# Designs tried in a protein design run: designed miniproteins, single chains, continued (3). Part 58

Each design is a single chain, and the fold is of that chain. pLDDT is the mean over its residues in the fold that is shown.

## One batch from the design tools (miniprotein)

Design m10116
Fold by ESMFold2-Fast:
Structure m10116 (fold): chain A 102 residues (1-102)
Amino acid sequence: MAEEKEIDEKLDEIRKLGEETQSLADRLVAMAREKADELTPEQRELVSRAALYGAYAKGIADSLKDPEGREKIRKEGVDKTMEKVKQALDLVREALARVEAI
C-alpha cells in the first residue's frame, strides 16, 4: 500500500502536468491563429510540433481519469511517462514564448 500510494501520487502529478500542457497548447494555437501571417515557416513548424505534444499530454491526462488507463501507464512506466509529459510541457512553453515575442 505505501509503494502503491507513491505511484498513485506520481500518476496524479502526471495528470496535472498533462492538463497544464494541454491548456498552454490551446493558448498557443489560439495566439498562432491570430498571428498566422506574421509567423515564419520555422515558427509554424514549432507550433505544429507543440500542438502534437499538447495532444499527447491530453491523451495521457485523459487516460489517467480511469482505472484502466492508470494501470496501462503503470505497466508502460510511470517515470518514463512523466519524463515524456515534462518534455511536452517544456516544448509547449518554448513555442508559446516564441509566439508571444512575435
Scores: mean pLDDT 85

Design m10117
Fold by ESMFold2-Fast:
Structure m10117 (fold): chain A 57 residues (1-57)
Amino acid sequence: MEKIKELLEREIELSVEGIKLAVELAVSKERDPELVKRLDEVAEEANRIAKEREELL
């Protein structure tokens, strides 16, 4: 039960980070491959956490 709360909190944190990265990409004059890679990593981690949460239900 506490683990589910921790996973939800982490998922929220990743969502905030993803939004920040998306904004950085949107305002960038040049497409930064580092930002793109980081955004992909955040999305992948969020999906992994969501799957773990689903398995605990």
Scores: mean pLDDT 77

Design m10118
Fold by ESMFold2-Fast:
Structure m10118 (fold): chain A 68 residues (1-68)
Amino acid sequence: SKLLLEGEQSLAFARMALSIGDTELARKELEKAKELYEEALKKGEISEEEYEKKMKEIEALLEEIDKQ
């Protein structure tokens, strides 16, 4: 799925942004990943289980941003 690939790329970009201290870019990429995974779920391109896993990863990264 193109949506899943783009979601994975945004999540990877968010992790890289956090590694260099760019919290603004990280937050933007995490929000983009969240929207892409939500759309993939609506289209049946991702399982509910995998979606929940991705959302937990995104929430954990957002929590790390909020601490910085």
Scores: mean pLDDT 85

Design m10119
Fold by ESMFold2-Fast:
Structure m10119 (fold): chain A 67 residues (1-67)
Amino acid sequence: EELEREILFALAVMAAALGDVDTALKISDELVKRGYKDEAIYVLELAAERASGPDAEKARQKLEELK
């Protein structure tokens, strides 16, 4: 459980940092489903910060859904 969380979080953070918003959103959905909401919120905030235009909006919409 802990190891799986760590791996998913690391992959999502890397995707967000590289501007791969679609991958970051997909992994964030998996984090939420597994109960790692705080990690998913962090990833979505990072994706919104690092992306621009429609990709940033996708991340913001997902954040709004999570609160």
Scores: mean pLDDT 80

Design m10121
Fold by ESMFold2-Fast:
Structure m10121 (fold): chain A 62 residues (1-62)
Amino acid sequence: MDQDITESMVRMMISVSSFSENLKDRIDLLEKAYKLAKEAGNDKMAEEAKKKLKEAKEELKK
């Protein structure tokens, strides 16, 4: 239940993280989005958050 709300929230967090100029804040927000999606059982959004998190971490290392 509430998966539609959780998906909307996670999607919003991912979008907001994409506009963050601070890489640490972006990574933190994406980690929270990933955990929220996993706790809600929304694997689709968890994969999306994980992908964005991986990209942000790679950007931090480059």
Scores: mean pLDDT 75

Design m10122
Fold by ESMFold2-Fast:
Structure m10122 (fold): chain A 85 residues (1-85)
Amino acid sequence: MLKGSEEEKKRFLDELIDVLEYAIRQLEAGRSREDIIKDLQERQKGARGSIGYDAINYVIKLIEEGVSVEELREKLEELKKKKEE
């Protein structure tokens, strides 16, 4: 659930930052959005019932919505700031 301890919130933010950084790196390397989504969906299957499932799902949605690499980087920096708070 979205409601959790500080440790659960930190783990969710850590997973989200990691997945988002991975997706940005793949986009910058010239990989297609469709290929990245498929890769993340396969990773998500192995994460069922874990905090990583929700983090991966969030990043998949951003890529499906066509968010630019620049906007994804801005979101990554926001998440990093939120983690430091």
Scores: mean pLDDT 79

Design m10124
Fold by ESMFold2-Fast:
Structure m10124 (fold): chain A 76 residues (1-76)
Amino acid sequence: MELPEKKVLEEEIERLLETLRGMSVFLPEELKKEAEEFIKEAEERKKKAETVEELREIVKEMKEFSKKLDEKYKAL
C-alpha cells in the first residue's frame, strides 16, 4: 500500500525537522542560532504549503541547508 505523495512528503519534512532540532543542540552557538531560525521558517512554510510541488521545494531547501550547515561546521 503506497501512501499519498503529499503525506509522504509531509512526513519526510517532519523527520528532517526532527533531525535538525536534534543536531542543533550539539552545534556551536552561531550555527545553532542559524539552524533554529531555519527550522522556524521551514515549519511555517510547511503549514502554508497546499501542493505536492510546494512540499518538494521545502524538502529540497532543507537538504540544501543541511549541506551548507555541514560545510560551515567543517570550516570551523
Scores: mean pLDDT 80

Design m10125
Fold by ESMFold2-Fast:
Structure m10125 (fold): chain A 98 residues (1-98)
Amino acid sequence: SMKDKLINEIKKIFDRAIEELRKATSKEEVQAILDRFEQEVFRLVQSYPGLSPEAKLEIARIVTRAGEEVLANYDDPERMEAILRKAEEEIIKIVKKD
């Protein structure tokens, strides 16, 4: 389905960000990774015709909050991964319910 395709693309973006964060050695590198990650998710979600405006807004809020939490924990790779995996799960639930 179109939703399954969206979910798979979201998973790919999150997996890529997590792999890049594992290799990051500075707060500046984490910020650059987060900027690309957030932009990729926003572009994907905004361009998706089957998702409600309310779902798009909630996903944007989750992504922004998760990015802020990851940056606050830039020196803890395991915690950064846990934050993103939780956000991914919340976003997938929104997509499935919408």
Scores: mean pLDDT 90

Design m10126
Fold by ESMFold2-Fast:
Structure m10126 (fold): chain A 58 residues (1-58)
Amino acid sequence: MEEEKKKEEYKKQIEQLEEQLKQAIDEMRRNKSVTDEDIEKAREIAKGGIEMLKKAAE
C-alpha cells in the first residue's frame, strides 16, 4: 500500500520538476544577462536530480 503511494508521489514530483525546469529555462531566456551556456549548465544539474528521482520511483 505505501509502496504504490510512494511510487505515485515520486512520479508526480518528477512531472512537477520537469514542468518547473521548463518554466525556469523560459525565464532565463528572457534575461539578456543569461547565456545559452548558463541555461545548459542549469538544465544538466536539474536533469541529474530528476534522474535520481526516477531511479527511486522504480
Scores: mean pLDDT 74

Design m10127
Fold by ESMFold2-Fast:
Structure m10127 (fold): chain A 57 residues (1-57)
Amino acid sequence: SVKERAEQLLEAAKEGAEALKEEGKTFSPEAQEKAFKAADEFLEKVEKEAKELLEKA
């Protein structure tokens, strides 16, 4: 179902964002800041898209 696919997408995005943040801890302070920001922005975008799909389903 659309709901099941939206939940799978959100779960994958959360795991990806967390992995990027963990790897980012080994980077320079500037690269870490950019990695954390990119991870947060990516997750926010996916959460918004997943919510819209769930509301339509």
Scores: mean pLDDT 78

Design m10128
Fold by ESMFold2-Fast:
Structure m10128 (fold): chain A 97 residues (1-97)
Amino acid sequence: MEVDLEIEEQTSFLVMYATVLENEEMVELIVELEEALLKGADEKEIIEILKKLGISSSTAKKIVRDLKSKDKEKQLEAVETLYKLIKKRLEEEAKKK
């Protein structure tokens, strides 16, 4: 419940931010990630989306492992880390304009 709410809140913020930056590709990928996370998609599928978002394979595997853990605190930390990485990617892409 709290993890799903955190995913929804972080997604809404990043979608708004990516829209302001006119980065349609990132908007689509962020929405795809939210749908995959809320549906409890397979680890391989989530890792592939994270790689498209510019997250390294090793970092993506660690995040997905923590998201699938039984520890709610680890799940929340993984969500926070994930969205912080996506936000940083958006900021770096904006600087390349």
Scores: mean pLDDT 81

Design m10129
Fold by ESMFold2-Fast:
Structure m10129 (fold): chain A 118 residues (1-118)
Amino acid sequence: KYREEGKKLVSEEKYEEAIKAYEKAIEENPKDAEAYLNLGIVLVRLGEFEKAIEYYEKAIELDPKYAEAYLNLGHVYALLEKYDEAIEYYEKALELDPNYETAKENLEKVKEVKEKLK
């Protein structure tokens, strides 16, 4: 229930309240990988990249086949300009879901950025 409340708060751009809702979702169900993923996404919106990485890593620990969590780790590493790590996580997302268009597009963009820096 708190996870759905968190999603609603995110759609309303109430990010601080969304964090509290997802924290309650995790408190009620510590194995809810999706709640950890969603909390990480909100933290990225707030610029809390290091905390977001910790929550994405927790989501992957709970569900190692969670392609979306790998996609979001790639996004955060790209925002931190750590392109090698971003590429590795996008490639992992595509290994888990070969039709993951967002991961494919972001992988191509990060590779282009990295080549231009050389």
Scores: mean pLDDT 86

Design m10130
Fold by ESMFold2-Fast:
Structure m10130 (fold): chain A 92 residues (1-92)
Amino acid sequence: SLALEAARLALEAAKIAVKSAETLEEINKAIAGALLAIGGIFNAERLGDYRSAAEDALSGAELAYEASKDEEGKKLAEEAKELARKAIEEHG
């Protein structure tokens, strides 16, 4: 599932963002992104709600992108956003 892949990738991006964060604002955004990504994984795996999973993955990846200072983290967040957008299109 693209939604599940996007949510998992958003979580990895958020983990990198937490490690690179230097301010409380950046840490808070990275943690919020991680929680949204975890919610997306839950929606996909436990509820079969792939639309909500994709929407959560997109929001989580956007926060991870904003919080990340690492180029690796930003690239993973961009990939997660792309996968999430494709998953949303499949459910629209």
Scores: mean pLDDT 87

Design m10131
Fold by ESMFold2-Fast:
Order: sequence, then C-alpha cells, then structure tokens
Structure m10131 (fold): chain A 107 residues (1-107)
Amino acid sequence: AERAEVDARIEGLRTVLDSLIEQAKAAGADPELLEKLRKIFDELVELMRQLPVEKARRYLDRVGAALEELSGPLQEAIRNGDSDAINEILEKLVEKLQEIVEEVKAE
C-alpha cells in the first residue's frame, strides 16, 4: 500500500508536469528547456524509486510544492503569450528540481 501510494503520487506529478510542458510548448517555450525539464524529472523519479518510502514522500512533497509555486505564474505567462516569462519560469522550475536531485543524491 505505501509503495503503491508513492508510485501513484509520482504518476500524478508526471501528469501535472506533462500538462504544463504541453501548454508551455503550445505557447512557444524553448524546446531545449522543455527537454531539460523532462530529463531532470525522469532522473528524480528514478532516484525516488530507490529511496525508502518515508524519504520518497518528503521529496515528492518538495517536487509537488515546486510545481504548485510555479504553476500559477506559468499559467499567467501562457495566457499572456509572454514567451520570455514562460522561459524564465521554466528555468526556475529546472533549478528547483535540480536542487532536489542534488539533495536526493546526498542521501
């Protein structure tokens, strides 16, 4: 049950991320930033699957918080067709996810 909960949360975050990537792509986001974001998320997923459930939950909470913090500004930039703002927000998301990768690797 606990591992299945972690796996379900990972797939939920992937669904949110995939939706954000598709919306950003349609709004003219940098394809290299989108690819980098996908790669970092896949690395995080692989790392989290190797962690004990309690540690995986902590990092999933942090990934979820990063997505939640930036989703509002990203949706605003997408609605306004502001490609520069979209790219800046995506760069911030990449930085936040990379920070989490480094912390997981230090475990």
Scores: mean pLDDT 86

Design m10132
Fold by ESMFold2-Fast:
Structure m10132 (fold): chain A 64 residues (1-64)
Amino acid sequence: MKEKAEKAAEAAKKAAEAGDSAAAFTGYWQRGLVGDKELGRKGAEAGQAGDAEKAAEYAIKSAE
């Protein structure tokens, strides 16, 4: 599980760096790739607000 969680977090971080953080985190949350859907949702909300760093942090925590 930890390796899959790290891969999901890395993909979410790359999306945040590319400027697609809101769309990427929303997609991960809905597909369950983030692990914890509640933390993934908070990440998507942060991404929509333009806070890519917080969005990535929530994605990493939800995927771990």
Scores: mean pLDDT 59

Design m10133
Fold by ESMFold2-Fast:
Structure m10133 (fold): chain A 64 residues (1-64)
Amino acid sequence: SHMKEILEEFGKLALKASEALLAGDWEEFEEVLEKMRELAEETGDPFMKATVDVLEERAEALRK
């Protein structure tokens, strides 16, 4: 289904965002997170929104 394809893409972006965050690659993290925000907004999926929110909170904690 179309939703399965979107969820697969979102999962790939989530992994990429997490790897960028752990590596301290803020430019890549912000770029990937923006794509994730767009997908969450377009789908209205609460799981996607929650995932973005968690990544944003983790990023804030690491920014000191």
Scores: mean pLDDT 84

Design m10134
Fold by ESMFold2-Fast:
Structure m10134 (fold): chain A 79 residues (1-79)
Amino acid sequence: TKELAKRGEELYEEGKRYKKEGNLELAAKKYQRAYDLFLEAASEAANAGDSKTARILLEKAREVQKELEEVKKEIEKKK
């Protein structure tokens, strides 16, 4: 769980860097992977009975999802 959450944070940070560099496709790929890892970490926390950690990880997944949707919209507007 901790390793999945840490990897998710690392990928989220990488996605933000790619977005700042204008590489929207790589940013989207990193955000998608971060989202998947936060959902997996949240599931593991919930199964372990740690509802508080599960909620925090789900909220992080939602934040990443919002950034992913924004980047996807920017890619679509690219003509």
Scores: mean pLDDT 84

Design m10135
Fold by ESMFold2-Fast:
Structure m10135 (fold): chain A 74 residues (1-74)
Amino acid sequence: MASQLANDARIAAKERGIPYTDEAAELAAKEGVSADYAIFRIERPKLLASVPPELQPEAQADFDRIEAELEKKK
């Protein structure tokens, strides 16, 4: 059955507005990091790819800021 930690990770991701995935929730539980951080790390390359090339430097700066905030919360 699904672990309690995986379920908690999904709830945390939903509250933050970051889409959950089974892989991200499992990674968060195993590595002891926040679900938001794990999901953002997994989704970041995909999010960057959706940004127009001319806006990528600005998107990277925003992503670095978001990642730092999520990392602080662990």
Scores: mean pLDDT 64

Design m10136
Fold by ESMFold2-Fast:
Structure m10136 (fold): chain A 70 residues (1-70)
Amino acid sequence: MDLELAKKATKNGAEMVIALGEQANRQDVVEKARKAIKEAEKSDLETITRLSIELSRLYQELVAEREAAL
């Protein structure tokens, strides 16, 4: 896998988490996603994979919380 493509995918994932976190008024999640973008710029593929998993977990948590509130 291309490291640059992995970085771009992680940034895109973090941007999605930021958008959902702002809609859910979850500033703690927004800050975690912003931190992940900064960390990904300096990181190897292993760290980027870890960040992607973390962002996916945060995204699913936000979606589940939104659905539970309906």
Scores: mean pLDDT 78

Design m10137
Fold by ESMFold2-Fast:
Structure m10137 (fold): chain A 98 residues (1-98)
Amino acid sequence: MEELERAIDEILDILNDESLSVEEIIERLKELAEKYPELKPVTEELIKEIKKLEEELKDLPEKEKKEIIRKVATYKLLELMGYIPPSLAKELIDEILK
């Protein structure tokens, strides 16, 4: 569990790095999954959500798109790790997207 918690902190650091592009965020998440194979289900779900949002938000300015993607991915991570209930994660994500 301690190794998984450390890996989650690394995901949060990636998501909170304002200098990274969306493509760089995806690449770093893939690299993290290779380093921590047990985290692959979480990183795969995050990458799937990020790619979906990238397509849906493609017409938004890069700065706004990145901010939305980072917030949604963060709440999805918290849900997947059990830090927040799925109902709260849905409410928080819906608020960002509406």
Scores: mean pLDDT 79

Design m10138
Fold by ESMFold2-Fast:
Structure m10138 (fold): chain A 95 residues (1-95)
Amino acid sequence: SSNTDRIIELTNRIGDLTIDIMKTLESKGDTYSLGLFTNMHMTFVDLLDDNAPSSEIKDQIDLMLEKMKEVAPELSEKAEELKRLQIELVDLLSS
């Protein structure tokens, strides 16, 4: 179905962007921001796997963007795109 195809596309784009952010932080030697981002991403994945309420998952997404803007402001545009993709995925999974 078109919704299934979109979920697959969003999942792949989220994965690619997550890897891009991690590689960028690794290349800068920013071990603190890398650890923070990795832990927040793991929390997001765990909430999805546990079928947490969409509001709780969205709060975690908002927290990730807030923290990334604080610790790695040069990645703000990529973090905002990641939030957009993650919100769309959560909305499709909740429909």
Scores: mean pLDDT 90

Design m10139
Fold by ESMFold2-Fast:
Structure m10139 (fold): chain A 85 residues (1-85)
Amino acid sequence: SRKEQLQRIIERAERLRAQATDPDSAAAAELVRRAAEEALKETKESLRKSAQLVSAAGILASSSTDEAERAQITELIKELNEAVS
C-alpha cells in the first residue's frame, strides 16, 4: 500500500542520515524523511509541504560530494514521488 511504501522510505531515509559521511547528504535524507511523514498525513496541505521538502532535498543532494549517497537520495525521492502520484 501507499502507507507501507512511505513507511519504508522513512526507515531508509533514517538509515541513510545515520550512515551519511557528507553533511549535505545527511541533511537531504532528513528532508526526505520529513517529506514522507508529511505525505502519510494525506491532506492537501501536507502533500504540498512534502513536495517542497522533496525539492529542498534534491538541491542539498546535488551539493553532496559523495556520489553513492547522492544516488541513494535520488532513488528515495523517485520512490516518494511514485508513492504519492
Scores: mean pLDDT 88

Design m10140
Fold by ESMFold2-Fast:
Structure m10140 (fold): chain A 60 residues (1-60)
Amino acid sequence: SIEELIKEINQLADSGNREAVLIAAEAYLDILNARMEGKSDEEIRKILEEHLERLKKVLA
């Protein structure tokens, strides 16, 4: 779910890693913009999944 993806991104950002925090902030802004544009839940999920993948690669 969207809520689970947001939770996972926030948990990874809580590591205190500067780059991870910036990626999480960017993900939040992208979701906010997508919601303002009336994008579907499926499109919002894809945005979150892309940021989560990027975050996991940075932390690996």
Scores: mean pLDDT 80

Design m10141
Fold by ESMFold2-Fast:
Structure m10141 (fold): chain A 87 residues (1-87)
Amino acid sequence: MEAEEKVKEYMAKAAEAQKELVKAIEAGDLKAAIEALEKLLEEAEKAREVLKEAGEKGDKKFAEMAKKLEEDLEGLKKLIEELKKKL
């Protein structure tokens, strides 16, 4: 399914950003940690857009996944803004 393939690609990129985040935290590099979080947010937002569009086309499972991801991403956006204040 087209939407499933796109979600898989974006989530794989988000997972790579999460690995970068872990390394930045281990190194105590706040700037690198913020950059990794922003990459994670960008890729997860792209996945959410695909899930939302598929949900609007009648896939109730994707609609529910998009809603849950939206709530998680709002928390991530707030975290990024708070961390930027510390730079």
Scores: mean pLDDT 82

Design m10142
Fold by ESMFold2-Fast:
Structure m10142 (fold): chain A 60 residues (1-60)
Amino acid sequence: MVELTPEQREDLLARARELMAAGKSLEEVIEDLTRYMVEKYGLSEEEARLAALQAVGELL
């Protein structure tokens, strides 16, 4: 499991909610969140993708 700070987790969940509300597919949401976490917080692509999958899972 990827360990995120509370700030990173809330940011990720907020972005996931926005993308899902916009009608994005789960694949598009995961890809966007992965890129976002890499660019903003410097996570590896693998760590960011795992975090994105966990966030989407929490919202389903």
Scores: mean pLDDT 80

Design m10143
Fold by ESMFold2-Fast:
Structure m10143 (fold): chain A 60 residues (1-60)
Amino acid sequence: MVGLYKALVDLPKTSPDTLALREGDTVEVLEVVDDNYVLARNLETGETGLIPKSTLERIE
């Protein structure tokens, strides 16, 4: 589901298409790509990329 999420883990950028995360970052999910991955924007860094859904917890 699109919306605001919190990063649960630190995740380094491993490819050009992936999003780097720091635990506690606020992330906006822009698009659900499949059952495992979302396209998201890290609101702390302004970067966008693909991340696993399991790295995120939904917030309001």
Scores: mean pLDDT 80

Design m10144
Fold by ESMFold2-Fast:
Structure m10144 (fold): chain A 71 residues (1-71)
Amino acid sequence: MEEKAKKLKEEYEKAKAQRDSLRTQMQNLADQGDALGPQIAALWTQYQNAAKKRDELKKEYEKVKEEIEKS
């Protein structure tokens, strides 16, 4: 159980880092101007997918943590 929680936490941190990286890339493109709108839209789609994966991993981690606390 504890090993599973650690693995889920590592996956969650990686997903969070990926989401944050995509946000930074979108901000950098936005700062360069409106001509990059299509590139920002593509990154926004990737950001949404990364955010969803992060939320799913967080939910799984919380469930495993609760099971450890109950044991």
Scores: mean pLDDT 75

Design m10145
Fold by ESMFold2-Fast:
Structure m10145 (fold): chain A 63 residues (1-63)
Amino acid sequence: SNEKSGEAAREAGLAGDGAAAATGAWEAQMSGFNPELGRKGAEAGQAGDPEKAAELALEAGRS
């Protein structure tokens, strides 16, 4: 589930949907073993960098 959330966030980020990427990053943080990456991903998405948010969310999901 955590990895799946990270993958969904990455797809949203690549599509330019920063809000969805930030949401996915937060979900990955809540269920993952690397909460720092998920938090940084959510912050990047909120700051208008959906690509960075997606990559950090995917890394958090893999942890």
Scores: mean pLDDT 64

Design m10146
Fold by ESMFold2-Fast:
Structure m10146 (fold): chain A 96 residues (1-96)
Amino acid sequence: SPAQIEALIALLERLRATLRSLGTPEAAELAALLDEIIARLRAGDLEGALALLDEAIARLEALIARHGAADPEAAAVLEGVLAALRGIRAELERLR
């Protein structure tokens, strides 16, 4: 439903703000990818949003694997974002 899509967009906007607050180039690139996912959802392009969300999840998993041991506090924030993106993906899949 449109209300469910708007709720998921609101969650993505919060995650985007969290990523931007980390101040790293990699987090900024992920935040930009979330902007594209939001744009696809607003356009009604559910398939395009899911494909970009899979890309965001894969990039975030790789980022955590590379940097998690060096910065445990940042890693915990990224793990929270990853869990939230996986939840959003599951909800979007249900809306197919």
Scores: mean pLDDT 88

Design m10147
Fold by ESMFold2-Fast:
Structure m10147 (fold): chain A 75 residues (1-75)
Amino acid sequence: ENLKKGEEYYRKGKEAEAQGDYRKAGEYYDKAGDLYEKAGSPKAAYYYAQAAKMYARAGDDEKAEAAAAKANQAA
């Protein structure tokens, strides 16, 4: 369940990123990371890193830093 929902959020994140909505892409990647973390998947670190990158592109340094910290903890 969590993995399937995480894949859905990752797909939505890629779509938002393609549209240039980096803030929305970051939100979706962050949600994907949370779902993969709850599932115990090592992929959680990857999704949090993608969220950090998107938040940085959106100019949201605070959220970028928080997502990067989650990526480090999940790795």
Scores: mean pLDDT 84

Design m10148
Fold by ESMFold2-Fast:
Structure m10148 (fold): chain A 60 residues (1-60)
Amino acid sequence: MSEETIRRLAELLGVSPEKLRRAIEAVEAETGEEAPSTAELARALGVSPAKVSAAGRAVQ
């Protein structure tokens, strides 16, 4: 995931880019998956899965 994509996604979710990057890294380290699921990322950030899904669509 690019730094620009992380910044845009963080803005849409209302979190800092550093917090989003740490959440992605933590989930990837825990699961061994290269891309966290919407549910796992939502849980790590404390936001709804629907909000993460909507933000993800907006940055594509």
Scores: mean pLDDT 74

Design m10149
Fold by ESMFold2-Fast:
Structure m10149 (fold): chain A 56 residues (1-56)
Amino acid sequence: SELAELAARYAAEKLRAIGDEIEAELFPERAAAAREAAEEALKKAEEYEEKLDELE
């Protein structure tokens, strides 16, 4: 189902952002790169959320 696929992609990108935030806290030397990766993941999650809203 298209809804299930979009929901899974949304969840995956949200989990990536959480992982990148944890990396930034644990490894300050990588914090800038990890935070940038988290922002990219959140942007992708936002795009999937918009597509999910369109299907309602």
Scores: mean pLDDT 83

Design m10150
Fold by ESMFold2-Fast:
Structure m10150 (fold): chain A 59 residues (1-59)
Amino acid sequence: SERLEREIELGVREVAAAVTLTVARRRAAEDPEGAAREEAAARARLEEVERELRELEAE
């Protein structure tokens, strides 16, 4: 079903963004500016996925 495919897609994006956030935090000591940019980008992706998941649940 299209809905199930969308749920799986969003779940994969959520995990990918969470992994990126974790890796960025671990690199903060070596590259604080690059790590901060990647952390901000990963947080933005997580926020977007959470928004889309809420919209899907409201359907």
Scores: mean pLDDT 83

Design m10151
Fold by ESMFold2-Fast:
Structure m10151 (fold): chain A 60 residues (1-60)
Amino acid sequence: MDEALRLRDEGDRLFLEGRYDEAIELYERGRRLALSSGDTELAELFDRNIEVARRRREES
């Protein structure tokens, strides 16, 4: 299984639980892995997930 995709799925779970700081940590780890494997599209997806989680944390 792709480790970056696993981190995204785990981050999404934490996000749905309202655990935004932990979700951001996993998304940042996934972004780093995506970049190291040359998957720029997946890295951009993580950037969007991080931005959304940061906004939700600010609103909560």
Scores: mean pLDDT 84

Design m10152
Fold by ESMFold2-Fast:
Structure m10152 (fold): chain A 95 residues (1-95)
Amino acid sequence: SMIKERAKEIAEELLRLAMELLKVASDIPRAIGLVLRAIGLIIDLELGADPKKILEEALKLAKDIKALAEEVGNKDLVKRAEELIKRVEEALKEM
């Protein structure tokens, strides 16, 4: 399914973004929580979760990543999170 592949790509990009945020926010416990949430999305998708549900959770995660990136003042990570939010919203619109 094209939508399942798109959900997987988005979840993997969220994991990469959360991992980069963890490098600059390693003293903030919320940062590890974001990484674990991204891993959970990938696992759930592999276990046959509905891609729409994964994309809805991905949107929430992307917004939480943006919020923490703003809190730590990393403008590059904020921009990357905003771009990923738009990609998730477009994927949900096409369903």
Scores: mean pLDDT 88

